# Ledger of designs, part 48: designed miniproteins, single chains, continued (3)

Each design is a single chain, and the fold is of that chain. pLDDT is the mean over its residues in the fold that is shown.

## One batch from the design tools (miniprotein)

Design m9655
Fold by ESMFold2-Fast:
Structure m9655 (fold): chain A 82 residues (1-82)
Amino acid sequence: MEEAKKLLESTRKSAEELVKEAEESEDVLKAELLTGEGEALALISSSSLSIDPRAKEYSEEARKLAEEVREKGKKIVEEKKK
């Protein structure tokens, strides 16, 4: 349980840092790659956490994090294209 929390917290921090770097980037492609990497990290954590039924709640939170990163990334990229 504690290890699942630590993995989710670490993944959230990494994803937030990638989203921030994407927002600060002037390069549309770099922003797309950084936000895509953040989404991928969250999905990998969700998959890893799904192996243990006791960590199901944290697996679901990691999947929600991936959706949040995807939506934020989409907005960041759209704003940079216009």
Scores: mean pLDDT 83

Design m9656
Fold by ESMFold2-Fast:
Structure m9656 (fold): chain A 51 residues (1-51)
Amino acid sequence: LQKDIDNIKKVLLSNPDNSIFRVYLDYFVDAGLISQEERDAFYKELEELKK
């Protein structure tokens, strides 16, 4: 499970504009597999890459 989350994060770090993989993280939050706080922190990290 954590490996799947880590793989999604790696894809998003390589392609921050990939909206499909952002939807996958939202599904994981809805399924209770990660917290909203973890998702939000990662999204902030992606925005930092745009600077």
Scores: mean pLDDT 74

Design m9657
Fold by ESMFold2-Fast:
Structure m9657 (fold): chain A 65 residues (1-65)
Amino acid sequence: METVDFLVTGLTPADRQKVLNLAAAFGGEVLSLTDDSAIVRVPKEQAEQFKKALAAMGLKAEELP
């Protein structure tokens, strides 16, 4: 299955829980979680909706190559 990885930066402790919840909602996997950033892998079919949801929550997300 094709997947897309996103780097989410500028996280607070509260935002980390939001990222975990959102990843689960979109069938994604959290590959890395630090104090201020996360890398989340989602199915390609969910990538646009996941990115849109992150933006709606005020989170900065960057699509990784």
Scores: mean pLDDT 80

Design m9658
Fold by ESMFold2-Fast:
Structure m9658 (fold): chain A 93 residues (1-93)
Amino acid sequence: MEEEEKRKKLSLLTELAGIFNAMVERARREGRPASPEAVELVRKAKELIDNDASIEDLEKTVEEAGRLFEEGKVAGDEGQRLADYIEEKIKKM
């Protein structure tokens, strides 16, 4: 049960990092500044991750990130820094 919870968190964190990386790549390709909604989501996601967020909170954050990506929103350097931070946290799990 605990190992299943860790695997779920790992999967959600991996997905979240992937979405932020995709948003950053889109911004770079299109020469667009970060969307305000993406900037706010990056701040919220980092706070949740730093406070060892529940699976439910991570699922909601992944859903919100996916929605913003589907709406064509983009992330800046803050999104890349968060993706890198998530990847480093995953390596320590």
Scores: mean pLDDT 85

Design m9659
Fold by ESMFold2-Fast:
Order: structure tokens, then sequence, then C-alpha cells
Structure m9659 (fold): chain A 100 residues (1-100)
């Protein structure tokens, strides 16, 4: 048992929507920076990961249109786990770049 309570479908949908909005903001910010100066390797990695996260969320939302409530919960949970893994990889990359 990893969690003391199960997230409701509504809570899962809110979390995915929050992640979607944050990813869109990050993409917009980095693309605007790229128009002014070359992006660093870390900034390029963040941009790529943010785009992959957004694509995954859009795929999940499309699949959820025909899914029942149980399947929707699974899809949203898997999407959140995918995002957490991507953010973990980015954090490790940033720490390694700053430590050297």
Amino acid sequence: PRQERELTLEELEERVEFIRKQSEEVIELLEKKAATRPLSEVEQAILKASKEILEKIEETLKKSETADEEEKKKLFKETIEFVEEKLRELAELVEQAEAE
C-alpha cells in the first residue's frame, strides 16, 4: 500500500489538467526564449519532455472519451506516473549539469 486513500476521478482529472496547463506554459516560455537566443542543452531537454508530456495527455484525453470510469482512472494514473518519471529524469539531468 503506497497511498492511504484513492484519488477520485475528479481529482485525477484536475491533476492532469494542471499538468497540461503547466506544460503549455513551459513550452511557450522556452519557444519565446529560443526566438531571442539559442537554448542550452538542459532547456532543450525540458522543452522536449514538456512536448512529450503534452502529447501523452492529449492521447489520454482522446482515449478517455470512450472509456468507462474505471478505465479513465487507470489512464489518468498512468499519465501522472509518466509525467513524474519525465520530471525525475529532468531533475537528475539539471543536478548533474549544475554539479559539474
Scores: mean pLDDT 80

Design m9660
Fold by ESMFold2-Fast:
Structure m9660 (fold): chain A 76 residues (1-76)
Amino acid sequence: TAESGEGVAKAGVEAAKSSPEGVRHGTAGAISGIGGEAGDRFGFPEKDSETSAKSGAEAAEKASPEAGKKAREAAE
Protein backbone atom coordinates (compact mmCIF):
# COMPACT_ATOMS: atom_id res chain seq x y z
CA THR A 1 0.00 0.00 0.00
CA ALA A 2 3.02 2.29 -0.10
CA GLU A 3 3.04 2.75 -3.88
CA SER A 4 1.20 6.07 -3.87
CA GLY A 5 2.88 7.09 -0.65
CA GLU A 6 6.29 6.45 -2.18
CA GLY A 7 5.51 8.70 -5.14
CA VAL A 8 4.20 11.47 -2.92
CA ALA A 9 7.20 11.21 -0.58
CA LYS A 10 9.66 11.30 -3.49
CA ALA A 11 8.02 14.38 -4.99
CA GLY A 12 7.94 16.07 -1.59
CA VAL A 13 11.63 15.37 -0.98
CA GLU A 14 12.54 16.63 -4.46
CA ALA A 15 10.57 19.85 -3.90
CA ALA A 16 12.19 20.32 -0.48
CA LYS A 17 15.68 19.81 -1.96
CA SER A 18 14.93 22.40 -4.64
CA SER A 19 13.89 24.97 -2.02
CA PRO A 20 15.73 24.42 1.29
CA GLU A 21 14.50 27.79 2.57
CA GLY A 22 10.88 27.00 1.78
CA VAL A 23 11.01 23.33 2.76
CA ARG A 24 7.80 23.30 4.79
CA HIS A 25 5.93 25.48 2.32
CA GLY A 26 7.13 23.56 -0.72
CA THR A 27 6.54 20.15 0.83
CA ALA A 28 2.99 21.01 1.88
CA GLY A 29 2.15 22.18 -1.64
CA ALA A 30 3.78 19.19 -3.32
CA ILE A 31 2.00 16.70 -1.08
CA SER A 32 -1.32 18.50 -1.54
CA GLY A 33 -1.06 18.47 -5.33
CA ILE A 34 0.29 14.97 -5.84
CA GLY A 35 -1.51 13.55 -2.81
CA GLY A 36 -4.78 14.42 -4.52
CA GLU A 37 -4.14 11.71 -7.10
CA ALA A 38 -2.68 9.32 -4.52
CA GLY A 39 -5.77 9.76 -2.35
CA ASP A 40 -8.06 9.04 -5.29
CA ARG A 41 -6.09 5.89 -6.17
CA PHE A 42 -6.42 4.64 -2.58
CA GLY A 43 -10.14 5.43 -2.44
CA PHE A 44 -11.27 4.66 -5.97
CA PRO A 45 -8.54 3.66 -8.50
CA GLU A 46 -11.06 3.30 -11.33
CA LYS A 47 -11.79 7.03 -11.19
CA ASP A 48 -10.15 9.29 -13.75
CA SER A 49 -6.68 9.68 -12.27
CA GLU A 50 -5.96 12.33 -14.91
CA THR A 51 -8.87 14.44 -13.66
CA SER A 52 -7.90 13.89 -10.01
CA ALA A 53 -4.26 14.83 -10.65
CA LYS A 54 -5.34 17.94 -12.55
CA SER A 55 -7.67 19.05 -9.76
CA GLY A 56 -5.05 18.37 -7.11
CA ALA A 57 -2.36 20.30 -8.97
CA GLU A 58 -4.74 23.21 -9.59
CA ALA A 59 -5.71 23.36 -5.92
CA ALA A 60 -2.05 23.29 -4.88
CA GLU A 61 -1.21 26.11 -7.31
CA LYS A 62 -4.07 28.20 -5.97
CA ALA A 63 -2.93 27.69 -2.38
CA SER A 64 0.79 28.09 -3.13
CA PRO A 65 1.75 28.86 -6.75
CA GLU A 66 5.45 28.33 -6.07
CA ALA A 67 4.85 25.05 -4.24
CA GLY A 68 2.48 23.83 -6.95
CA LYS A 69 5.02 24.61 -9.66
CA LYS A 70 7.77 22.78 -7.78
CA ALA A 71 5.47 19.81 -7.19
CA ARG A 72 4.83 19.52 -10.93
CA GLU A 73 8.53 19.84 -11.75
CA ALA A 74 9.46 17.26 -9.10
CA ALA A 75 6.81 14.83 -10.38
CA GLU A 76 8.54 14.83 -13.76
Scores: mean pLDDT 51

Design m9661
Fold by ESMFold2-Fast:
Structure m9661 (fold): chain A 101 residues (1-101)
Amino acid sequence: SLLDVFKKNLDRLEEIADQFVKQAPELKDYVDSKIKEMRKKLEQKDFEGLVETAQELADKIEEYVLNDPNATPEQRRLAILMGAIAVGMRMLLWAEKKERK
């Protein structure tokens, strides 16, 4: 189901975000708040809100890495993976909506 797919994607996003926060502890509170918001959206079956919040998190991590001249290759890799997951979730939601027309 779409719910099960988004649960798996959110679990993966959280694992990557937690790994990122170990290298950028200043983002911990922001990341924790966004993961909590995404979990709540998933429980409400608000897939649009879930995808929007995932993209907001990915964008914040990307902005952080792009503005840090000392960003490590691992931090850049994690930011790319989070962005890919957020985009993938949005594309899946778009495809599901299109099939229902």
Scores: mean pLDDT 87

Design m9662
Fold by ESMFold2-Fast:
Structure m9662 (fold): chain A 62 residues (1-62)
Amino acid sequence: SELVEKGREYYEKAKEAAKAGDIREARLYAYQSAQYLQQAGKTEEAKAISEEIEKLIREAKE
């Protein structure tokens, strides 16, 4: 599924940005990922993304 592939692509970008401390970019990519996954019917995966990215942001900030 193109939507699932794009959702996972943006999720990976969100994780990279979060680990780099680029908070705005991480949140933007997380939003894009969640939107694609939600459209693909991956509702639970979409919900988890925001929480996972916020956790990574917090861990990178220490």
Scores: mean pLDDT 83

Design m9663
Fold by ESMFold2-Fast:
Structure m9663 (fold): chain A 96 residues (1-96)
Amino acid sequence: DNKKQAEEYRKISDVARELAGQVSGPIKDAAQALSDAYEQMSKALEEGDLKKARELALQATSYEMLLLSLVIDSGDAKYEALLKEYSKKVSEIKKE
């Protein structure tokens, strides 16, 4: 129910925060914004604010797209590997 989904979003927030700690500059800012969006989605679900949770989900999607774009533009194989690991961990959390 809402509590379980809120816990999943908290875990995704933690993984995005971990990614932010391993990158720099605009990529770090995007990863931190993504982490903050998922943390706020978790809180919105705990409060039963489904409208706010949906609005934050759109923001999270935008930050994920921005992260992908910035990593591609960086040409940094290490950042590409970190983003792939992030995506894998998020997929594992969502499937549980």
Scores: mean pLDDT 87

Design m9664
Fold by ESMFold2-Fast:
Structure m9664 (fold): chain A 63 residues (1-63)
Amino acid sequence: GAALKEAIARRELLELGLDEATADAIIQAAKNGASLDELVARLRAAGLSEEDARRLATGLLQI
């Protein structure tokens, strides 16, 4: 379900070095209809590689 996918995404963001506030803000942006490009930009600004940002952004949009 959506809640399980959200929990998995949050855990992965934290394991990649994001703090809880940044991870929660990105997840909330996805839930509010942020585009793939916007989520990738936010994840890259948080320090993720382009490949990790695209993979996670795609997963967040499937929640």
Scores: mean pLDDT 82

Design m9665
Fold by ESMFold2-Fast:
Structure m9665 (fold): chain A 65 residues (1-65)
Amino acid sequence: MEELREKIAEIARKYAEQLGLDPEKVAEAVRENFDDIEKVREILRKYGFSDGAVEAIVKEIEELK
């Protein structure tokens, strides 16, 4: 459970680092909402991720479940 949450947060952190966003802030927000994929999409959009980046992150998260 917590291990899955941390893996999901790490995926978001990596994408945030590549895009020049705040990786720790994004990872924390995603970690708190990892069980709600729609909320994860909203959080990523709020932090400035493109639609393509959001869908790439969501796909990686779904592959972990």
Scores: mean pLDDT 77

Design m9666
Fold by ESMFold2-Fast:
Structure m9666 (fold): chain A 96 residues (1-96)
Amino acid sequence: MAEQTIERGKKAIDELLKNYTPSEEEKKLIEEAYELGRRIGREHDVTPEGVLAAEKELKKWFDEKKFDPNNPVDRLISAAADLGFGEGLLERRRAA
């Protein structure tokens, strides 16, 4: 499942970057979202309950940000957070 989340995130970012070039300020927001996702993925146990808790925390952040699906920057930020989350989950699983 973590590998599928990583693949989905990479594909989404690649597709978005074909049609949009982010500014330096926007790149910083994208990087911050990736690191946030990675942190959330790494901080929870590899159990089903731990993964659900991590997904709930990430969903709460998405809900609070009120992302616009028609905004390419918001889509990149969302995809970066998903990518980071998947990689964080994978890192936690490998460390266990």
Scores: mean pLDDT 78

Design m9667
Fold by ESMFold2-Fast:
Structure m9667 (fold): chain A 55 residues (1-55)
Amino acid sequence: GSSNAALSALLEELGANQENREAILKSADPRQAAVDFLVSQGVSLEDAQRRVDAL
């Protein structure tokens, strides 16, 4: 499983600001929240899942 630090770094790379990163990392499922965020930014569900799973 990915550490929260790796997930935070991915979100920062993809343009998520500090507030969005903190909200995602505080969620009950940070990995799913990150996928949902990427999809909201126009990333495909498949690509978003692949990127988060690669952490």
Scores: mean pLDDT 78

Design m9668
Fold by ESMFold2-Fast:
Structure m9668 (fold): chain A 66 residues (1-66)
Amino acid sequence: MVGKKYEGVITKVISPTTFQVNFGSAVNLINFDEEKDLKVGDKIEIEITEFNPITATYKAKFVRKI
């Protein structure tokens, strides 16, 4: 999963840096290092950088909004 790009849809806004994203096969919590102005229903492309098992979140780089 790390180093691969994924397209997903925002299903919930947890915080300005943390979002619930549906990738079709899975729904995961995604954390960005920077605040993102994303809303429920937005389609995005991300690159997974790491997994944090304590918070059960994937850290990602934002690639683009679709």
Scores: mean pLDDT 80

Design m9669
Fold by ESMFold2-Fast:
Structure m9669 (fold): chain A 71 residues (1-71)
Amino acid sequence: GIEKEIDKLIEEGNYKVAINYYKSLADFYKERDKIGAAYYYDRLSVALEKMGKTDEAEKYRKEAEQLRKEA
């Protein structure tokens, strides 16, 4: 699936594409599927952490936790 290709981009240092991909999906699913949105916010958080954006990664990790509590 496409997630394997995005994970490869992260490994190759193409973090911006991966970040944009996961954020768009998380935002899209936020009102439609809270568990799906939480999954993509977790993936976004991991990509941000690998890029050294620790504060942004923490923000989206907490968003994922909140969505799981509301599910």
Scores: mean pLDDT 80

Design m9670
Fold by ESMFold2-Fast:
Structure m9670 (fold): chain A 97 residues (1-97)
Amino acid sequence: SGVGVKPEYYSILDELEKKLSEKLSKVSPFIVSSISLSDGVLTVTLHDPNDKTISNKIDYSISKKYPDLVKEVKDFALSFLKENNIEVKEVKVYKIL
């Protein structure tokens, strides 16, 4: 059900995922696992492909362990979305454990 979301948003979010993955590959071991937009909140989920632990649990502590990385992800996502006329109230960054 995408009745309240513009179709072009899906294309923009896919492009953001690709560009953010390219950016992250230069500065961290993390890759983008998923990006979603709900109720004006953008959620970016990261994964470490070298992590031996595969679980469905979310590590909310990534902002404490990697504050500069989280800031760079948030700043990049906000800037990219604003350039594409998408306003969000918050960007959240999580890591899959």
Scores: mean pLDDT 74

Design m9671
Fold by ESMFold2-Fast:
Structure m9671 (fold): chain A 61 residues (1-61)
Amino acid sequence: DEALRQGLLARAERMQAVFPEELAPLVEQLRAATSLEEAQRLAQQMDDRVRAAMMAERLAA
């Protein structure tokens, strides 16, 4: 589903604006992804990194 893939990419680009160094390589991989399955896997990795960083900041503060 191209619409779902585009949605994942748009969300990834918004997250990259907040975490540029951590997410830039994953966003580029997502742009190059040729399958929805690969795109979903990369989106999950980005979500995991963002969630871990935000939770560490909130819980450790």
Scores: mean pLDDT 75

Design m9672
Fold by ESMFold2-Fast:
Structure m9672 (fold): chain A 87 residues (1-87)
Amino acid sequence: SSSQADQYFNQGMDYASQGNYQQAIYYFDRAISIDPNHPRSPTAYSIRGRSYYLLGNYDQSIYYYQRSISLDPSNIISRSHYDYLTS
């Protein structure tokens, strides 16, 4: 349900803010699986991109930043990180 997706997005955000990027990815995956068109999906992809970058997985980082930009082209943070990683 949308409420369950909201709950998982909130948990993902909480773990990301704590620097627990593995748990952040886990909860964002669950949220996106329930509601891929959720208004917070661009933000979730952006944080997944950052999380993979900090875990040293640059290919996944680029992929998720690109997904974030595709859903929200105005997301300057995702665009800046994507441009840096692909330059």
Scores: mean pLDDT 83

Design m9673
Fold by ESMFold2-Fast:
Structure m9673 (fold): chain A 95 residues (1-95)
Amino acid sequence: ASMEGINRAIALSLRLIGLDFEAELIKKKYKEGKISKDDAIKKLEELYKEVEKLIQEAKDLRKSGVVDDKMGDRVISKGTELAQKIKKEIDELKK
């Protein structure tokens, strides 16, 4: 693994953490009545697309050999868990 690959994997991981915090903030604002259900769904769907984009970037970096399989798989796994979490929240709001 190159230092560039390590730095790219760290950057993707930090962005995923930021998106998780944004998802929690959207849920909090909805619970506090600060945003509508439709606004919460729209914002969570936008976050879901951004998480999918980061997962794809991690896959591309792994395929190109910039990021090694172990680091790439960790980022992909974390992104997939976050995507599933956001999808569940969207589905619960649509009930």
Scores: mean pLDDT 89

Design m9674
Fold by ESMFold2-Fast:
Structure m9674 (fold): chain A 61 residues (1-61)
Amino acid sequence: MDEEVAYALALIMIVTGALTGDPEEVRAATEKALAFLEKHGASQEVIDRVRAAGEEALARV
């Protein structure tokens, strides 16, 4: 899988969690996104960016 496509899908997972307004759903979505990226061999830089996006989403709910 293209790393850029994997990154986009990971962000969609986090956004979907954030739309619930539930901090637990945001945490679960972030964990799923990170596991998905690791399974597809994403770089540490991409993993760190997605983790930061999850933290930002959590702060907004």
Scores: mean pLDDT 80

Design m9675
Fold by ESMFold2-Fast:
Structure m9675 (fold): chain A 81 residues (1-81)
Amino acid sequence: DKKLEEFLKELEKLDKELEARREEARAITDRKEQLEIKIELGEKQIEALEKYIELGREDLKPQLEKAKAELEELKKQLEEL
């Protein structure tokens, strides 16, 4: 299934991009900028998890719900700044 392999490679690339961005965020001392980056990463992670679930990875549904809850918390923290 070359089409599935191609989709998995795109998701793996996205995961690596998210990891690099997280390391960058750890070096940032500005709280607002750090929260904005964490929100961006959270949205990308949710997108990746939804794509995995569409591909049959239903075992990731709890991880998706957790990621959505964490994103909502980050958005609330940003609104309080």
Scores: mean pLDDT 79

Design m9676
Fold by ESMFold2-Fast:
Structure m9676 (fold): chain A 114 residues (1-114)
Amino acid sequence: MNKEKLTKALGAVLKLLKELERRGAPQSVLDSLRERLKELMEEAGIEWEKVEEEAKKLKSVEEASKVLSENVNDVIKNGDEKQKKIAIEIGVLEGLLLMELAILELIKEREAKK
């Protein structure tokens, strides 16, 4: 149950990362965030294929953020110490992804107003 919730949260991270790539984030940022995602998957014992399946189910950034937050919060409440640590690290990674998406949107808005 908690492993399934971590898989959904990691899938949401992957969806946000793919959206960041689609919006033209720097390769160095994408590589750093992908490495963190892979490390969290290895710690959780979750396979890439399962994370990709969950990412494909998500249609928007808003849906991905909601699914991520709900599953992270549920694991923090109900998981063991290792699962709680991984969930917190996923939450930190979400914050970094949303910050990078906000930076790209701000740049785009400034260019559109000129």
Scores: mean pLDDT 84

Design m9677
Fold by ESMFold2-Fast:
Structure m9677 (fold): chain A 70 residues (1-70)
Amino acid sequence: SVADALQTLAAAVKELDLRSPETIQLVNEASAIASKTGDPKAMVEAFLELAKTSTDPRIHALAEKLREWV
């Protein structure tokens, strides 16, 4: 469900201690897509696409945790 995907994203962000404005923006954009579409796969795919351009290895680690939802 969308709620389960959002909970997983929130837990992973907390675990990796991601506090940068870039990370907050990426999480907000993914959450907005989930809320608008009702599709957790669309949310994860959007996050993975946005994460590709990041140089932060913690953002890449977060993307790997989310791959299970695709």
Scores: mean pLDDT 70

Design m9678
Fold by ESMFold2-Fast:
Structure m9678 (fold): chain A 96 residues (1-96)
Amino acid sequence: SETDFINSLSPERRKLYLEIDTELGVKELEIAVLEKPPEQLTVLRATREVLREYLSKNLPREELPELVERVLERLGLPRSYAPEILELVEELLEEF
């Protein structure tokens, strides 16, 4: 569950996740308001899943490309999404 996930994080990582989650929510709203392609919502949802697993497992950044591929496989999404998701994950981690 979301609560169990959040409670599993250190206070510092919990703050990071909540700040990133807020930013993802802003991007979802922007897609809706600006009538951007629905495909961008798919990217944001996959990005959230990558971030959840990355933070919960304390993975090193060099494992992000492999993690993105595993998440895409689990979600049944094409590997063609991997570069866009990886770029967004790295951007969010650099901002917060």
Scores: mean pLDDT 79

Design m9679
Fold by ESMFold2-Fast:
Structure m9679 (fold): chain A 69 residues (1-69)
Amino acid sequence: MTPEEEIEEVVDRVLAYVRAHPDLDVAAVKAALVAHIRDLGRRHGLSEEETERLIAEGVARIEAVAAAA
């Protein structure tokens, strides 16, 4: 599995969890996701630019799901 595929899988699981729990603290979930993506990017040698892009994409997807609920 590529680092991008691993991060995408984590984001997909988080999105499913947010959809199932409408009263969830979305800010706390976003903070945890950001920390996890930074850790994965650091471990797998992703550039800072690639890591920040993946963080921005993941956060935007969580915010879109939360706004649609």
Scores: mean pLDDT 78

Design m9680
Fold by ESMFold2-Fast:
Structure m9680 (fold): chain A 99 residues (1-99)
Amino acid sequence: VEETRKLLREIQELMQKAVEAALAGDVDTLRKYLDEAIKLAEKLSPRVAETVKEMRDALLDAIAAGASPEELRALGEKYATKVFLEAQMVLFEKEIEEK
């Protein structure tokens, strides 16, 4: 359970850095941070990893389309919230299995 919370914090930090890179137009740094976040998310849950991958693809598509800073931030917040909720479900499921 504590290891899952630690992974979630690290994933959230990488996702935040990826959004900052997106706002700077730094696609290489965005890819680096989200690829690292995907690797950590795979240790947490395949479902969480898929959500982080969706975020990477969405941010890359948005940058290529010339999205506004507001749109990039909104995408970052949307996926950060989704990852947080999915990670809470993983924590809840693990606590039930130990019961």
Scores: mean pLDDT 81

Design m9681
Fold by ESMFold2-Fast:
Structure m9681 (fold): chain A 87 residues (1-87)
Amino acid sequence: ELSIEEMAQLAVQHLQQLIKQAEEFMRKYNVPEEVAQEILDLLNEALQLVQSTLSAQSWEEFYALLKEAESKVKEAGELLKKFLAEL
């Protein structure tokens, strides 16, 4: 079984990769700066939450932070989806 620290490091790495992919996608499809910034703000909030898991003292704390980060990522995805539907 992976330790909390190992899982936290993987979560940080995966979210950093997701943010990079989102930036490349928004650049490729010429998403307006106001919409792109709102999406990036949510993803950066999620990244701060996931980075906080590195100092989590229990699995319960780890999962609570991860769940909150997941909600921010989902909100960012819904905003992008809403923008694409309005095209």
Scores: mean pLDDT 85

Design m9682
Fold by ESMFold2-Fast:
Structure m9682 (fold): chain A 76 residues (1-76)
Amino acid sequence: MSESQVISRIVGLVILAIGHVLDGDREKAKKSLLEAADLAEEHLSPDKAKEELKFIKKIAKNMGLEEAAKEIEKRL
């Protein structure tokens, strides 16, 4: 998978997580953000994965998904 394709999938998962928060489904939102984090670690270089994990963590914190933010912090 190209870097561009990986980034596009991560963005899609973040948008999906926002949709789940708006629907009141915080567990599905958490799952989508953790899937985005997994995708970054599996397919990006270590430096780019770290940058993407920091971004996803910031989104998780801003949405009040503290468990997802804590899990992503452990990966940094």
Scores: mean pLDDT 84

Design m9683
Fold by ESMFold2-Fast:
Structure m9683 (fold): chain A 92 residues (1-92)
Amino acid sequence: MMEELLKKGRELLDEIKEAVKKGDYEKASELAEELEKLYLPELEEELRELQALLLAKYRKEKKKEDVSEEEVKKELEEQEEKAEQLRREAAE
C-alpha cells in the first residue's frame, strides 16, 4: 500500500527473525500478529513461513507436542486453498 507500511513490515520481519534466534517465541508471535494486521501482500508468503515456524516451536516447547514446521505450514496452506476456493465460488 504505502512505502512506509512496507518498510515497517520489513522491519517487523527482521525483528521476528531476531526474536526467533534469541528463543523469544512469545515476542516473535506478537510481532508476527502485528505484521499480519498490516495486510501487506508482498510479505504474505514470508509471514506464513515465519508463523508456521513460530507455531511449531511454541507448541513443541510449551505443549510438548511432536509437531514440525512442515506440518504447520501444510495446515496454513490448506486453509489458504479453502479460502481461495470460496473466493472463486463467489465470483461465479
Scores: mean pLDDT 70

Design m9684
Fold by ESMFold2-Fast:
Structure m9684 (fold): chain A 85 residues (1-85)
Amino acid sequence: DLKLSPDLALLMTRALMGAGLTQDEVDTIVSNLRKYVKQNYSGKAEIEELKAFATTLEQMAARAEEAGEYDTAELLRKASNELRS
C-alpha cells in the first residue's frame, strides 16, 4: 500500500500552519496529496502527481507574494521544494 511519508506530511503541516493556515485547511491539503499518491498507476505517475501538486504550491506562493504575504510565500515555496525532492 502506498502511503505518504509521515516525515513529509509533518514537514508540510508545520510549514502550512506556520503560514497561518488552520488545521482543517492543512488536513485538506495533506488529504489531497494522499489522494494523488493513491491514484498512482506506477511509481512514475506518483512522482508526476506530486510534482503537479508542488506546482500548485508555487502558484499559491506567487499569489501570496502579490498580496504582500511574504512569510506565507516563503513557507509555500519550501513545501514545494520538499515535494520535488
Scores: mean pLDDT 62

Design m9685
Fold by ESMFold2-Fast:
Structure m9685 (fold): chain A 68 residues (1-68)
Amino acid sequence: MKEKLDKVEEQLRALADALGLTPEQRARIDSLFEEARKAKTEEEIRKALSGAFDVLQEAMDARRAAAA
């Protein structure tokens, strides 16, 4: 599990850099990954990862709106 979380975190950070996420958005993603690593249940891990993806999706949607 840890290896998968580390790989996903690496990929999401690279995407965040490419999208130009704010320090606050990056901190939210980092916090959610830390929560996932400390989670004791599969539900908590899924919730944290879902939250991280939501932050990225919001950033992508905002970028598209700004670019249009």
Scores: mean pLDDT 75

Design m9686
Fold by ESMFold2-Fast:
Structure m9686 (fold): chain A 85 residues (1-85)
Amino acid sequence: SEKEELNERVAEAFRKLAELEAKGASLEEEKKVLDELLPPELAELWKEFLELKEELEKTEDEKKRQELKKKMVELLKKIEELLEK
C-alpha cells in the first residue's frame, strides 16, 4: 500500500540521517536526503524540524529554548498526522 511504502521511506530516511550524523555531515546534506526519499510536504516539515533542532543547539536563552521546543513538538504532530493518512 502507499502507506506501507511511505513507512519504508521514512525508516530509510531515519537510518540515512543517523548515518550522516555519525559522520558529522552538514544540515544541508541531511535536508538533501529528506528531499530525495520523502514526499515534498513531509520533507518540508522534517527539514523545518532539523533547522529548529540546530537553532536549539546554538541557543543559550532558556525562554527561547522553550519556544523552539514547543515549535518542534507542533511539527512532530503535523508529521504524525501526515503519516496516519
Scores: mean pLDDT 82

Design m9687
Fold by ESMFold2-Fast:
Structure m9687 (fold): chain A 79 residues (1-79)
Amino acid sequence: SEAERQAILNALLQELQRIVAELLRTVKDKQKLEEVLRKMEELLREFYEEAVVKKASVAEVQELARKVLEEARKLLEEA
């Protein structure tokens, strides 16, 4: 349903905001920070295309959100 999709998106955005805040706090190299943030923007664009534009099911949106968070956490750990 629309409500379930919105709940997943809200949860994803809240967790991504937490990860971005941690990146801004921990990554001192401006160029490295900008590169990591660019990669996160690419992950969000791909998520939007798959989840919203291609009208993915709720189960597919959940799996896509899980993968985005997994990749974002890897970017944080590698930074």
Scores: mean pLDDT 81

Design m9688
Fold by ESMFold2-Fast:
Structure m9688 (fold): chain A 96 residues (1-96)
Amino acid sequence: AGAREAARYARLAGEAAIKAAKGVKGAVGAAAGAIAAAGGDFAARLAEEGRTELAGKSGASSGRAAAGAGRTTGGEGGREAERYGRLAAAAGEAAA
């Protein structure tokens, strides 16, 4: 459960960061959000393959990156990215 939760929250944080980037100066924030979302997908795949410790660690790492992007972009989407990123980090740490 924890590893998949970390992956899910990392993906949600990435999506929120992309939305936040649309209200700021564009491409760099959107790229950061997309990378965080991709990391979440990767973590989910690792969890499905039974590599739960690696999935948790990967999800936590992606979540922290998304939280950082959210803090940088600000606004409502940025705050959502930060919140989901922190949830991903907590879930991933619990799974590791």
Scores: mean pLDDT 64

Design m9689
Fold by ESMFold2-Fast:
Structure m9689 (fold): chain A 60 residues (1-60)
Amino acid sequence: MKKNEKLLEYYKKLAEEGKPLTWRDIAELQAEIYKELGDNEKAAAIYRSLGRDEEAEKVK
């Protein structure tokens, strides 16, 4: 899968736009990283904290 490439592109896009990272942006990136590492429990916890309960259930 192309998971690592998507994460790197997302980081580069944020840097190029000069957009400051918000707490929510960082949390979303961490959830994606945990999901890619197979740590579905941590990914689900982050998604729930963001109010994405449906997304949290999908990673389990």
Scores: mean pLDDT 70

